# Ledger of designs, part 109: designed miniproteins, single chains, continued (2)

Each design is a single chain, and the fold is of that chain. pLDDT is the mean over its residues in the fold that is shown.

## One batch from the design tools (miniprotein)

Design m7784
Fold by ESMFold2-Fast:
Structure m7784 (fold): chain A 87 residues (1-87)
Amino acid sequence: SAAEREREARRLALAEEMLARLERDLETLIEGFSEEEREEVRRLLERARAALAAARAGEVPASEAVRALIELEEFVGLLRIKRAVSK
């Protein structure tokens, strides 16, 4: 239905905004991470970008892109907490 297409479009827009915000945050934060932590961030970011590209192509639901971005946000959040409590 039109309403279902509208909801999917809004989820896709949310995923795009989440990615843009995370990429901006990572420009500052990534320098404070270890090499292993940077490699894991890169892996999760590549997965999120791939999921978003697939969602844009209609190959997967936008919820898959949102899920991948939440996983990246959670990992970055954990690293941020780890750095804050270790100072």
Scores: mean pLDDT 86

Design m7785
Fold by ESMFold2-Fast:
Structure m7785 (fold): chain A 92 residues (1-92)
Amino acid sequence: SAAIEEAKRLLEEAKERIEELAKEMLPKLDPEGAKKLEAEAKRLIEELERAKEELEAAAAGYDPEEFLENLRRALEGAVELLRKLGEKLAAE
């Protein structure tokens, strides 16, 4: 399915965005803040890898365009959550 291939690409891009965001923010944090950000980044990456394994089941019953739009929103939400956590930890 073209939609499943696109979903895999979106998940890989989100994983890269999370990894790069963590790399940018980690040097700005104290050791406790860095530990919290690294743990959250790892958790999000593990969730993305699990989602990739379960894509066909997750897409079942959805219109392909609706599935991809919902996935894009979820992935943007995950990146934004990590960014906000990093900003909060840097302010502490």
Scores: mean pLDDT 85

Design m7786
Fold by ESMFold2-Fast:
Structure m7786 (fold): chain A 74 residues (1-74)
Amino acid sequence: SQLAKIEQNGKELLDKFRELAKKEGLSDEEIDKYIKSGRLDEFPLEAKIELLKWVAEKNGLPEEVLQEAIEKLK
């Protein structure tokens, strides 16, 4: 169902964020604090856009929805 796809995509997004953050040298504890504090705003804009594109590709999101999400980040 559509809901199951959204839930799976959310999990994959968190996994992808954790992967990228670990590549930058962050520990699991630091990543958890980052997510919990909502400090995603401090994440580079390019990395946020990359995550959105990745999510859109995985879920087949319409280009219009992706474009609106990118505009909100700017």
Scores: mean pLDDT 65

Design m7787
Fold by ESMFold2-Fast:
Formats: structure tokens, C-alpha cells, sequence
Structure m7787 (fold): chain A 81 residues (1-81)
């Protein structure tokens, strides 16, 4: 299913801001995890789809493959649970 528009927007905004702040991949991951925890109404499938979209942004638009890798690892952990 498509991710919830609000959670994807919040994750994308957090990633953009973290990149602007020079945040580490671990710090970006922590901010993303906090946003997901604040949205318990979102399904696991919606969270996975939102993480995939933000990881693609980090890799292809932001030029931060380290951030993309951290978010892909989080996505894999959610898929394994």
C-alpha cells in the first residue's frame, strides 16, 4: 500500500533538515525512528514504503548514500519482524 502522506512528508522533511544540519546517518535514523514511533496508526507496510521513498531521496537527490544505507537497514529490520 502507499505510505500515509503525512508520515512520508514528515520523514522527508526530517531527512532534508538533517542533511542541511550535517547530521550523521545514525542521527538521521534516530530522527526517523522517533517520527515512526509518533505515528502508531501507520501500518508496517506503510512505514516500509515511506522508508523506501526517503532512502531513495537520500541516495539520489541528497547525495547521502550513508543515510540511505541506514534507512535501508531499518526497513530490513521492520520487514524481518
Amino acid sequence: SAPAPEVEFQLMTAARQAVADGASAAEVRARVEAILAAHPETSREQQIAALEAVADFARDTAGRPDVAAALEELRRELEAA
Scores: mean pLDDT 81

Design m7788
Fold by ESMFold2-Fast:
Structure m7788 (fold): chain A 80 residues (1-80)
Amino acid sequence: AVAAGEAARAKGDAYLAKTPPDYAAAGDAYYEAGKAYEKAGNYKEAAEAYGRAVHAYLQAGQPAAAVEPAKNLAKALSKL
């Protein structure tokens, strides 16, 4: 649902606003947002959320965690 995606995205934004930022938790939250938007058929918002998840995981030093969001980003973009 779009509302679930918006809530998960806001949670990711909140983790990035921490001092210091919690990049790993932000990545998890943005990945959940992407999946929720994709389930709702909102592929543009899903792609944006997956992109944010990839960026957050790379900032966290977790490139392996970025792999699935990056694949989902490519799939979401193919729907546009």
Scores: mean pLDDT 86

Design m7789
Fold by ESMFold2-Fast:
Structure m7789 (fold): chain A 70 residues (1-70)
Amino acid sequence: MTAAQKQAAITHLVDELGLTAAQAEAVVDFIAANPDFNVGDAIDYLVDELGLSAATAEAAVVAAVQTVLA
């Protein structure tokens, strides 16, 4: 992932889901570090580490994956 792609993904998560820049960066960094991640494990991690609701964590994972695939 390039710095420009990371910044675009962070901006998208902040604008679409209302995450803080720090929360959005943590989501993007988690996905970049764990390309074969399990969605359930990602949701559990984001809920535990960032204090997101399960619904917000799921939406953030989906949005970040869609941004990387676009």
Scores: mean pLDDT 76

Design m7790
Fold by ESMFold2-Fast:
Structure m7790 (fold): chain A 62 residues (1-62)
Amino acid sequence: SSFLSEEEYEQRVKQLQQEIADLKQKISETSDPAEIARLKAELRDKEVELGLLDIKYAVSKV
């Protein structure tokens, strides 16, 4: 569906926030610069997804 329900939005936000928190924790536990760079790239992708989700939900509410 091109539109998100409020329930779908809230559930996906919760999932993405947990994934972001997990990635931040892994970054803090990692000393390998190459691994840190990889995890930071994954973190950025998740943050972008969260931002796009907010836009999609806002459009769905208009």
Scores: mean pLDDT 80

Design m7791
Fold by ESMFold2-Fast:
Structure m7791 (fold): chain A 72 residues (1-72)
Amino acid sequence: NAIKETTDPIKKAVLISQALTSSDLSVEDKKKLVELASKESDYRVKLAVKLAIDDIEDEQEKQELQAILNKN
């Protein structure tokens, strides 16, 4: 998984955001990506992922992903 192997916070943010806006990922895979973002100390990663989640049309999926991101 390229996202797990990435050490650069900005590159990780870009990859996670692109993956979250893709229709190809399952909800479980999206949850795993948001969990990875929630563990980053760089606010830019969390901000980019939050914006990607805000673009999700499914309200239940959006709420679940937002809750994971806000776990700290």
Scores: mean pLDDT 74

Design m7792
Fold by ESMFold2-Fast:
Structure m7792 (fold): chain A 70 residues (1-70)
Amino acid sequence: AAASMTVLLIGEDLKGEVRTFEADDDATLAAQIVAALEAEYGGKGTFTRLSGGSDTAYTTALAALQARRA
């Protein structure tokens, strides 16, 4: 994969889970992180970047998550 990011995923009822996402581009990587949060936490979870990824992938995922909660 061309892009990779390790994140901490946190839900309302969970202490947190460290997961690495890999994708061919930043937009796909951001979409995968948001999709995982929606699938597992119903859009109520959040994430924190621990390592890797571009600033573009990170800010894209944050913007998508923020829009979901508006």
Scores: mean pLDDT 76

Design m7793
Fold by ESMFold2-Fast:
Structure m7793 (fold): chain A 80 residues (1-80)
Amino acid sequence: SPKDKQIEELLTKFLEEMERRVKELAKQGKSREEIMEELKKMIEEFVKKLEEEFNLSDEEKKEIREALMAYGEGLIEDAL
């Protein structure tokens, strides 16, 4: 559906933004805890944007948050 395609495109761009941000923060000497806090804020802002545009259910929002958090933890491990 058009909605699913738009969400996929936004997710792809956001994953690239997460990767770039983790690398930038790691280069600045930020701790794992500081990087994770920044990622949590980015993820919450992104999920809010998706909810405003696509009227996501609470379950869909939870699944996206959990997936993005797991991805972010992997990025931090690779960067540190």
Scores: mean pLDDT 86

Design m7794
Fold by ESMFold2-Fast:
Structure m7794 (fold): chain A 95 residues (1-95)
Amino acid sequence: SIEDLLQQALDIIRESIDYLSSSSDPTLQDLAKQLGEVLKQLEQAVKNKDYEEALELIRLIASTLSFLGGFYNDSYLTSKSNQLNSLIEQIRKLL
């Protein structure tokens, strides 16, 4: 269901934020805080059943993780971005 796929996306995003917040790099810790604010917006969009807004926010987070994965040569972040992009495509097919 859309709800199950959105829950998977939220779980991946929370894992990714925890990963970044656990970094010794203060820049990544600050980015984790900023992504935490985007996550709050995403949680509200999901509660409101604003699926288009939810997908745009997931896409923003996925793009950020992709950029960081490339910049830091971090396969964990790249993998999480790829998982989010896969979930976006699956959700879009159900809309």
Scores: mean pLDDT 92

Design m7795
Fold by ESMFold2-Fast:
Structure m7795 (fold): chain A 64 residues (1-64)
Amino acid sequence: KLRSLLGEVLGVSQSSITPNSRLSDLGFDGGKTRKLIKRLKEELGVTVSENELRSARSPQELLS
């Protein structure tokens, strides 16, 4: 589910996002960061700040 959300929000293929992908390399901007935070809360019940997204090393870290 998380990979689907990342692919949808960032406009990249879900298959190009692995558990070990660096989130910082996926091209976050203000709009995409806000959209991802909203989707994580709505679909996964996870509250994440912009700073947490920028410091996260991998998609798995967002599920903590």
Scores: mean pLDDT 66

Design m7796
Fold by ESMFold2-Fast:
Structure m7796 (fold): chain A 82 residues (1-82)
Amino acid sequence: SANDVKLLAEQYLGVIAIHMTVLIRVLSKRDPEKAEEARQFAKRIEDELTALANDTSATLQQVENAYNRIKKEVFELEKKLL
């Protein structure tokens, strides 16, 4: 249901937001430019998952696919910035 899609997308956004907050905090002490890159990435992911949460036509599979892709992108970003 649309409510299930919204709840799942919001839950996944929460998980990513916590992870990105820690990464940004670590980078802010080491490299302000890398911290800014991480903040811009976090904003893009927030916008994507928020759009899915508010899309009444979105499916649970689309949310799962987005989250799995985002997890991979977070891993690659950490590898690049750390």
Scores: mean pLDDT 89

Design m7797
Fold by ESMFold2-Fast:
Structure m7797 (fold): chain A 69 residues (1-69)
Amino acid sequence: AHAEALRLAEEGAAAKDEETALRHFREALRLDPHNEYLLLVLEIRVKEHPNPSEELLALLEEARRRARA
């Protein structure tokens, strides 16, 4: 599950369409909600993008809560 969640996160990062990217990220979080690598990938994506969507920011917040728990 860990490797699969990371793979989905990588596919999301490579997706041209933000909606598709978010779907991959949400599925990755569902499969492995405590995946620290997924959290790191999301943080890097937000940091590197000049204008991250509010949906992406909300997903990052959700991932952070899961990782803390």
Scores: mean pLDDT 74

Design m7798
Fold by ESMFold2-Fast:
Structure m7798 (fold): chain A 86 residues (1-86)
Amino acid sequence: MTTLEAPEVEEKIQEILSLLMSYVRGDLSEEEVEKKLLENFTPEELEQAKKFLEELYEKFKDYNPEFAELLKKSIEILEKILEKLK
């Protein structure tokens, strides 16, 4: 699929965020979250999710620092996974 509508992009981002939050909470290992992300999403979808999480982090860092910290950890693991794909 080459073009995603906004609702479909949001759904994919929510799934990626859910997996990353499970990792941050300790429910999934780094290896398990990497495997699930790579099996279910394309590199392009992961890049879109990273951009969305970075924008969300900038918005929430002043309003909800605890949630922003979880977003930061999610961005860090996603960036690490994306770097391995290059």
Scores: mean pLDDT 76

Design m7799
Fold by ESMFold2-Fast:
Structure m7799 (fold): chain A 93 residues (1-93)
Amino acid sequence: MEKEKEAKKIAEEMAEKFKENPTLENLRELSYETGYELGKLLKDVEEATRLPTEAIEKLLEEHKATPEGIEAARELAAEEARKGAEEAIKELE
């Protein structure tokens, strides 16, 4: 329960950082770092991947990005966050 609230905050902070520098390189780095931190916190790859992906999707929808742009960013965020989460959990377990 407490970890769930912290995880959402971490994902929201990632989306805010992406908004300040909305490049594909920054999205990739932030998604991996966020997935890694969420993987350590939650020990759940699916949740650690889902939370950053949903945060980016919501941000881009609010800023009227194209459907193609939203899908591309969602896929990149999901791939990198999953890699980060899997690495974090592997190191801890």
Scores: mean pLDDT 82

Design m7800
Fold by ESMFold2-Fast:
Structure m7800 (fold): chain A 70 residues (1-70)
Amino acid sequence: ATISKSTAKNIVNALYDQGLLSASDKSLLLGALDLQKKDQINIAAFLSFVQSLGLSADSIQLLEAAFKAA
C-alpha cells in the first residue's frame, strides 16, 4: 500500500490538531516525510523507518490505521 507525501503530511497535521500526536512526534514525522525523494510513499517501509528513528509504538499504530484508511 502507498500514500502520497502531501496526503501523509495532511494526516499527520490532522492527528496533531486532534491531540493524538505529540509535537515531537509530529516534528519527527514531517521531517521524515521531507527526506523521502518520491511523492508516493510505501506505508510499511515508512513506518519501519520512523520506528527506527524512535517514534512511539502508539503513534505507529495510529499512523498505520490512518494511512491505510486514506
Scores: mean pLDDT 83

Design m7801
Fold by ESMFold2-Fast:
Structure m7801 (fold): chain A 73 residues (1-73)
Amino acid sequence: GGSGGATAAASGAQDAIDSGLGLSEEGKRAAIEAGERSTDAAAGQLAIRLAEEAPVGENPKLAEGLKKAAEMG
């Protein structure tokens, strides 16, 4: 059954959102796959939505700022 996996994936995605660090690309893919395999439509949709809403790692603009800082010194 897939509902347990989808629930765990949703929890992981939520933790990533709450921490502000984002969810890795691998984590997002795993959460979406767990959601797609879920026999519980609600749990599956929640896992997919949270995975899609979670930012990937650092904000891209933050990464750009870090690159600029590295170029300066």
Scores: mean pLDDT 62

Design m7802
Fold by ESMFold2-Fast:
Structure m7802 (fold): chain A 84 residues (1-84)
Amino acid sequence: SAMEEKVEKLLEEADKLIEEMKKKVEAGDLKGFYATLKKLYSVLEEIAKLVKEANDPELQEKVNKKVAEMDKKLKEIGEKVRAL
């Protein structure tokens, strides 16, 4: 569906933002890291809204699994930020 395609594109955008956050941390760019984190939360909020509006259990399950994977990556990045 058009809604599922939009959610998938937003999930791809979220993955790119997480990779950018990792690069910012590796460069010691704490300001850039927090700016990118703010963008990531905005994208995740839009995904959550669209999934709720779609009322599709299969889409919800798919998004829940992807968000759990992203949360693990964010935890690892957060530990690197504490080392800066």
Scores: mean pLDDT 86

Design m7803
Fold by ESMFold2-Fast:
Structure m7803 (fold): chain A 62 residues (1-62)
Amino acid sequence: SMADIQAWKNAKLTLIDFGLQLDADHWVRQGKMTEQQAQEWIQRQSEDYQKLLDERAKKLLA
């Protein structure tokens, strides 16, 4: 169902966002990225993953 697909998508995005935060924290700690750059990078990556999951969800509903 659409609700099941949305729940799957939300769970995937939550896991992805957690992993992105861990990577960003590591790079900030290493001095390779500012906190602002880290937030901008997380936002961009999250948006890209959301688009990929949306495309995959559309194919599963076809």
Scores: mean pLDDT 85

Design m7804
Fold by ESMFold2-Fast:
Structure m7804 (fold): chain A 83 residues (1-83)
Amino acid sequence: MLARVEEAIERTREAMEENREKVRELLEEHAAEARKRPRTEEALAEALLEFLRRLERETPPELAELARELRRLLEELLEKEKA
C-alpha cells in the first residue's frame, strides 16, 4: 500500500511542478485555513484530505485526477489503520 501512495505522490509532484504558481496559491489559502485547526495527527490528516479535495475542484483535469487518486489512497490508509 505505501508503495502505491508513494507512486501517486510522485506523479502528483510532477503535475504540481508544471502548475507550481496555481498550486502554491491554493496551498497558501489552505494553509491559512489549516492554521485555525488543532495540530494533532487527526487534524493534519483531515486538512490534507480537504486540500486534495480542493485540488480536485480547482485545478486542471490532469492534476485533479491525480489529487483524487491520492485522496482515495490516503482515505484507504486511514481506514486500514483503524482496524
Scores: mean pLDDT 67

Design m7805
Fold by ESMFold2-Fast:
Structure m7805 (fold): chain A 68 residues (1-68)
Amino acid sequence: DREELLRRAEEAAERLAAAVEAGDARQAMTILSENRVPISIETVREALRARDGEGLRRAVLEAAERAL
């Protein structure tokens, strides 16, 4: 169901944003892997370097909407 997939992407996006803002690379990579988030590992690494949780959250949601 597309709506359920989008909801899960929103939950994953929030968790990824929090991990990135905390600088927790291991947690961010775990969330990315476990939730099959449709963004690249490099995008997550760049967000970790910048501590840009909000930018990453937006990118995840946009990618999820585009993939569905």
Scores: mean pLDDT 78

Design m7806
Fold by ESMFold2-Fast:
Structure m7806 (fold): chain A 68 residues (1-68)
Amino acid sequence: DEAARYLALAEAEPDPRRRALYAGIAAGLRGLALYPAAVAAGEVDDPAAVEAVRAQIAAARAELAALA
């Protein structure tokens, strides 16, 4: 579970900026993992919102890489 991995990284991270980035990635990944079930349940159907979340995850990953 990639989201759980990032959440564990956030909990172990002493730097508040890196911790926030890991937590943000974990939350985004969890949301994306639940999206197909929500669409099937008729609760959501917003591919633009999905792409926005993917872009936010990519931006957070790029910030983490720049901090490494």
Scores: mean pLDDT 77

Design m7807
Fold by ESMFold2-Fast:
Structure m7807 (fold): chain A 65 residues (1-65)
Amino acid sequence: MEEEKKKKEEEFAKEAGKLMQEDAEKINRALEYLKAGNPEDGSAYASKVLTESAERQREIAKKEY
C-alpha cells in the first residue's frame, strides 16, 4: 500500500512537472506577442493559457484523490 502510494505521488509529480514546463512555454509565446507589439493578443493568449492550465491542474488533482 505505502509503496503504491509513493509510486502514484511520483507519477503525479512527473505529470505536474510536465504541465508546468508546457505552461512556461505557452506563457513565453504570449510574451512574444507582447514584444511584437500585440499586447491585446498576448494578454488574451495568456488568459487562455492560465484558464486551461487551471482546468488541467484540477483534472490531475482529481486523479490523486
Scores: mean pLDDT 74

Design m7808
Fold by ESMFold2-Fast:
Structure m7808 (fold): chain A 69 residues (1-69)
Amino acid sequence: GTATLTFPSAGPSREEYDKMIDQFQEQLDRQRPLLPPHVYRELEAMLEDWRNSGDSVKGVTGITATFRD
């Protein structure tokens, strides 16, 4: 199968960025069976890092990525 994930972009506000992080979490959870285990683990760790960044956005530009097993 294939999984498609949209990464958060640098939004105009922190609140919008936080919503994008939450949406990414939902995408990750929904598409977990479609992701290779190592990719899922790396994305989950990245998500936690983004949440912990707090006052600063991580340098990830909004992109869409498709993963195939």
Scores: mean pLDDT 66

Design m7809
Fold by ESMFold2-Fast:
Structure m7809 (fold): chain A 59 residues (1-59)
Amino acid sequence: SMEQVRQRAQQIAANAEAALRELGGEVSGAEGGTVLDENGQVSATPLVHADPSTIRPVP
């Protein structure tokens, strides 16, 4: 149902807002793991993103 989709989207937005607030709004060293192939192509890239607790903001 569209209601479930809307609620999920709203929940995701709320969680993102809460996470940003918890991190103090500034995050340096947030890492999304993207891997390039020898040809310089993104191929079957594993998605790796650091947990908020492991992200180090620039002082």
Scores: mean pLDDT 53

Design m7810
Fold by ESMFold2-Fast:
Structure m7810 (fold): chain A 91 residues (1-91)
Amino acid sequence: AEAELEEAREKAKEMKEWLVKEKGVPEKEAEAYGLAGLAGVAYKLGLYEEALELALKAMELYKEAYKDDPEKVKEAEEGKREAEEAYAKLK
């Protein structure tokens, strides 16, 4: 579990760097994608509370990156609600 989460963190850092430098993705959006990937790994490892926290942080950063795009902000808010609902069903 710890080794898999550490590997996922390193891959998230590499993904953020690649998205910013190679694809021209805004830094906050690239960071959001990295955290979303890390949340998925935490979920697969059964770390549901950590997965929820990472997912919510990812959606908040995505909202900040696209604050002037109401459709993308709406998608991020919907993602936050879906993550909270999924977590609630696991309790």
Scores: mean pLDDT 77

Design m7811
Fold by ESMFold2-Fast:
Structure m7811 (fold): chain A 92 residues (1-92)
Amino acid sequence: EKEKEEKIKELTELALKAVARLVEEVTGQALPDLTSGADGTELPAVSAAQAAELEARVREIEEILRKGVEAIEAGDWEKYEEYKKKLEELAK
């Protein structure tokens, strides 16, 4: 019972860390230009392809987290360990 709650919390933390790191690394160069302000002018900061790629990777992290939580609820600790490793690699 408590073990399940702890593992769900662990996976959620890893997923959030992975997403934050991904966004920071992908948009690190664009962030300063974005925060400088456009003041009513439309300026493309990133290409549509880059935005789509970032979104796809975020959804992949969400899917891994969801499958991991599913495994925890089912008591499938082998699958939990597999998804935890994937999130750890992404969050590193």
Scores: mean pLDDT 68

Design m7812
Fold by ESMFold2-Fast:
Structure m7812 (fold): chain A 81 residues (1-81)
Amino acid sequence: SHMAELLERIEELSYRVTLEDAEILMREQGLSRAEAVAAVERALDAYLAAHRPKAQNEEQRLRLEAIRRGAERAIAELRAA
């Protein structure tokens, strides 16, 4: 479905952006991997806390969960490296 394709793209974008943000924090701000991982994890938690209560319909909820899945996949890979 069109919605499923959109959610897959959102998840992939969230994954890529999270990896890139962590890399920027390590490379340009001198954070350790653990510090960069903690920073992107806190940013995800803050984003979800701010937006989940405002989600009024199923589409908005599914978009937030796609963002969460992508970011959490990136965080898991960064921790495993």
Scores: mean pLDDT 89

Design m7813
Fold by ESMFold2-Fast:
Order: structure tokens, then sequence, then C-alpha cells
Structure m7813 (fold): chain A 65 residues (1-65)
């Protein structure tokens, strides 16, 4: 599932986060998620947005705080 794949990537980034990071995830060459990660709050917010998108049947998530 796209949401689980992206959430796992976000968790990995959050564990190593030192400063602001631009996050982009691609599946089969298609951009499926994009956002800016400034802190752990952004990681949590992005994961929440992914879960909400999955419930709505969406395959693309853009996170902005």
Amino acid sequence: MVAELVANQLRAIGALLDGEEEFEAYVDGKLVARGRIRDVEDVKGFIKKLEEALEKGEEYVEYER
C-alpha cells in the first residue's frame, strides 16, 4: 500500500532528522507524496494526512504546515 510505504519512509527520516528536509516519494515513477519536514510534528502530521487520504481512496498526498 502506498500509504504504508510512505509512512515507513517518513518514520526513517524522523529518526535521523537534523534540520529541514524536503520529502518526495515515488511509486512506479509517479509522485505519490510530497512535503517539507521541519521537525517531528511534521512527520506526525504527514502520517496522519496519509491515513486520512487512504480512508478517502486518494493515492496522492501533499503535506504543508
Scores: mean pLDDT 69

Design m7814
Fold by ESMFold2-Fast:
Structure m7814 (fold): chain A 60 residues (1-60)
Amino acid sequence: SAEAILNAKDETELIAAILEHAETGGAEGQRLASAALGVFDRLRGKVPLEELKRAVAAVF
C-alpha cells in the first residue's frame, strides 16, 4: 500500500512494498508496481530516501 511505501526504512523495504502491489493488486497492481520500479531505478542513488519514497508513492 502507499502507507507501506512511505513507512519503508530502507530500499529493501521500499522494493518489498512495491512488489506487494504486484502480488495483491492483480493486473492493475502489476502495472503500477512496474511503473513504480521504473521511478525507483531512475532516482536510486540520486535523491535521498525520503524523496525516493515520495516519488514512488506518487505512482499509486
Scores: mean pLDDT 83

Design m7815
Fold by ESMFold2-Fast:
Structure m7815 (fold): chain A 83 residues (1-83)
Amino acid sequence: LKEKVRKIVEEAAKKLKDPQLQKDVLDAADLYIEDNSDNPVVAARQIAGVLHALAHRSKNPEDQKVLEEAARELEELAKEAEK
């Protein structure tokens, strides 16, 4: 599960035009994956929340779409893993 979360975040970061958003997204993934090393479902949900917040603050519609898509993928992944 941690590898799937990291993959979603890394692929999203690669698509972002704003280098600060790329850094913020990767930093959030590192922080929340480490803080929740024993509960990757919580990590996925927390990272999804951060991506939603970053999307709302972005003025680039392409970056907003990338962040919202990644957030949805993380939320779906968390739902599937929760049973």
Scores: mean pLDDT 78

Design m7816
Fold by ESMFold2-Fast:
Structure m7816 (fold): chain A 76 residues (1-76)
Amino acid sequence: SLDELREEFNDLFLKYQSGEISLAEVMAQVVEKLRELGDTKTAAELERQFKASKTEAEKLSVLAAGMTKVLELAEG
């Protein structure tokens, strides 16, 4: 459900905040969710953008776009 996806993303951010997982690991989970939902094009594009990003702020922007897309696909 959409609420379960929101809780899953919140858990991932808490793990990142605590230092348990890296930002790259959070992004890998988001990319996998996009692929599971059938949006392989957006998954590939965001993975490329994340790898090309040099700053944490740029990486967080790409991650936010990916999470938003997962939630939009899960609603529709």
Scores: mean pLDDT 85

Design m7817
Fold by ESMFold2-Fast:
Structure m7817 (fold): chain A 66 residues (1-66)
Amino acid sequence: STLEALARAVAAAREALAAGDLVMARYIAQGLSEKGKELEAQGDLESAARVRAAADEILAEVDRAE
């Protein structure tokens, strides 16, 4: 399902952060932000909010680690 794919992407971004791969973590988080916009446009506001929150949190951690 889309939610399972999004959960795996969040997990992958977290693993990249733990490994110090800030480039990969940022890339995945940016993809999640774009997916959040798509979900909002489709009217899936709850999934959009969850995805955006995860993406914003990961991007904030990347920015703090740089």
Scores: mean pLDDT 84

Design m7818
Fold by ESMFold2-Fast:
Structure m7818 (fold): chain A 61 residues (1-61)
Amino acid sequence: SDEMIENAVKMFEELAKANPSMSIENLLALLRDFLDLQKFSPEDKERTLKLVREKLEEMAK
């Protein structure tokens, strides 16, 4: 659901802020495992990964 996607994006944005030494690729690897554990659909998983990557890349600028 959109709410689950928004919650996952917010959670990983906060995780990135709390762990500035973690690479974007490491954070996205954790996110992929988390989304699989939470049984996200393939479509929701792909959208969540894209949104989090965009957010993390913007934060790194």
Scores: mean pLDDT 83

Design m7819
Fold by ESMFold2-Fast:
Structure m7819 (fold): chain A 106 residues (1-106)
Amino acid sequence: DILKKLEELMKEYMEKEKLEPKEAIKKAFEELIQELQAELDAEMADMTEEDRERYEKLMREAAEKIKEILKAALELAKKYLEPEEQKEFEKEVEEMLKEMEEALKR
């Protein structure tokens, strides 16, 4: 359960760092995305030019996991945030995803 894992991470940030729900959800989201990036880097380290099929499969699976993490984060935002904060959170998540895409192009 990605939703359950994300909610548990959110609660840890709220308890340990005393973050407000919006910032706690953002930190939990960033942590799960960083874990996914580390898994991708590890898998890609052993890849050669001949591993195109494996690369394409890995990228499809990564895209689906990112979608699941995003859906879970938005679901927590609806549960814990006011409507105005939900819109701000959606914008911040979109900006983070854009920064990740730009970093991959460099």
Scores: mean pLDDT 78

Design m7820
Fold by ESMFold2-Fast:
Structure m7820 (fold): chain A 78 residues (1-78)
Amino acid sequence: MPKKVLLLLSEDPERLQRHVEELRPWAEERGVEVLTATSRKEAMELAQKLIDEGAQVLVVDVDTTSPAEAKERLDQFL
């Protein structure tokens, strides 16, 4: 099975950390690795590298997405 990655993006490090604390245990229980990026450019470059390595990547902008909405998106991605 391809590796599944949830990539959380925020320009606000405190918001990013709150989402990581809520989402990481939930995602890891489902076999999904959680990675973070603090800029859209960093997120896109990291996502491209992971896809090139054979991973499936879900990018979630946590500035516009609540933790509950992120969980719903991840359930649909799985």
Scores: mean pLDDT 82

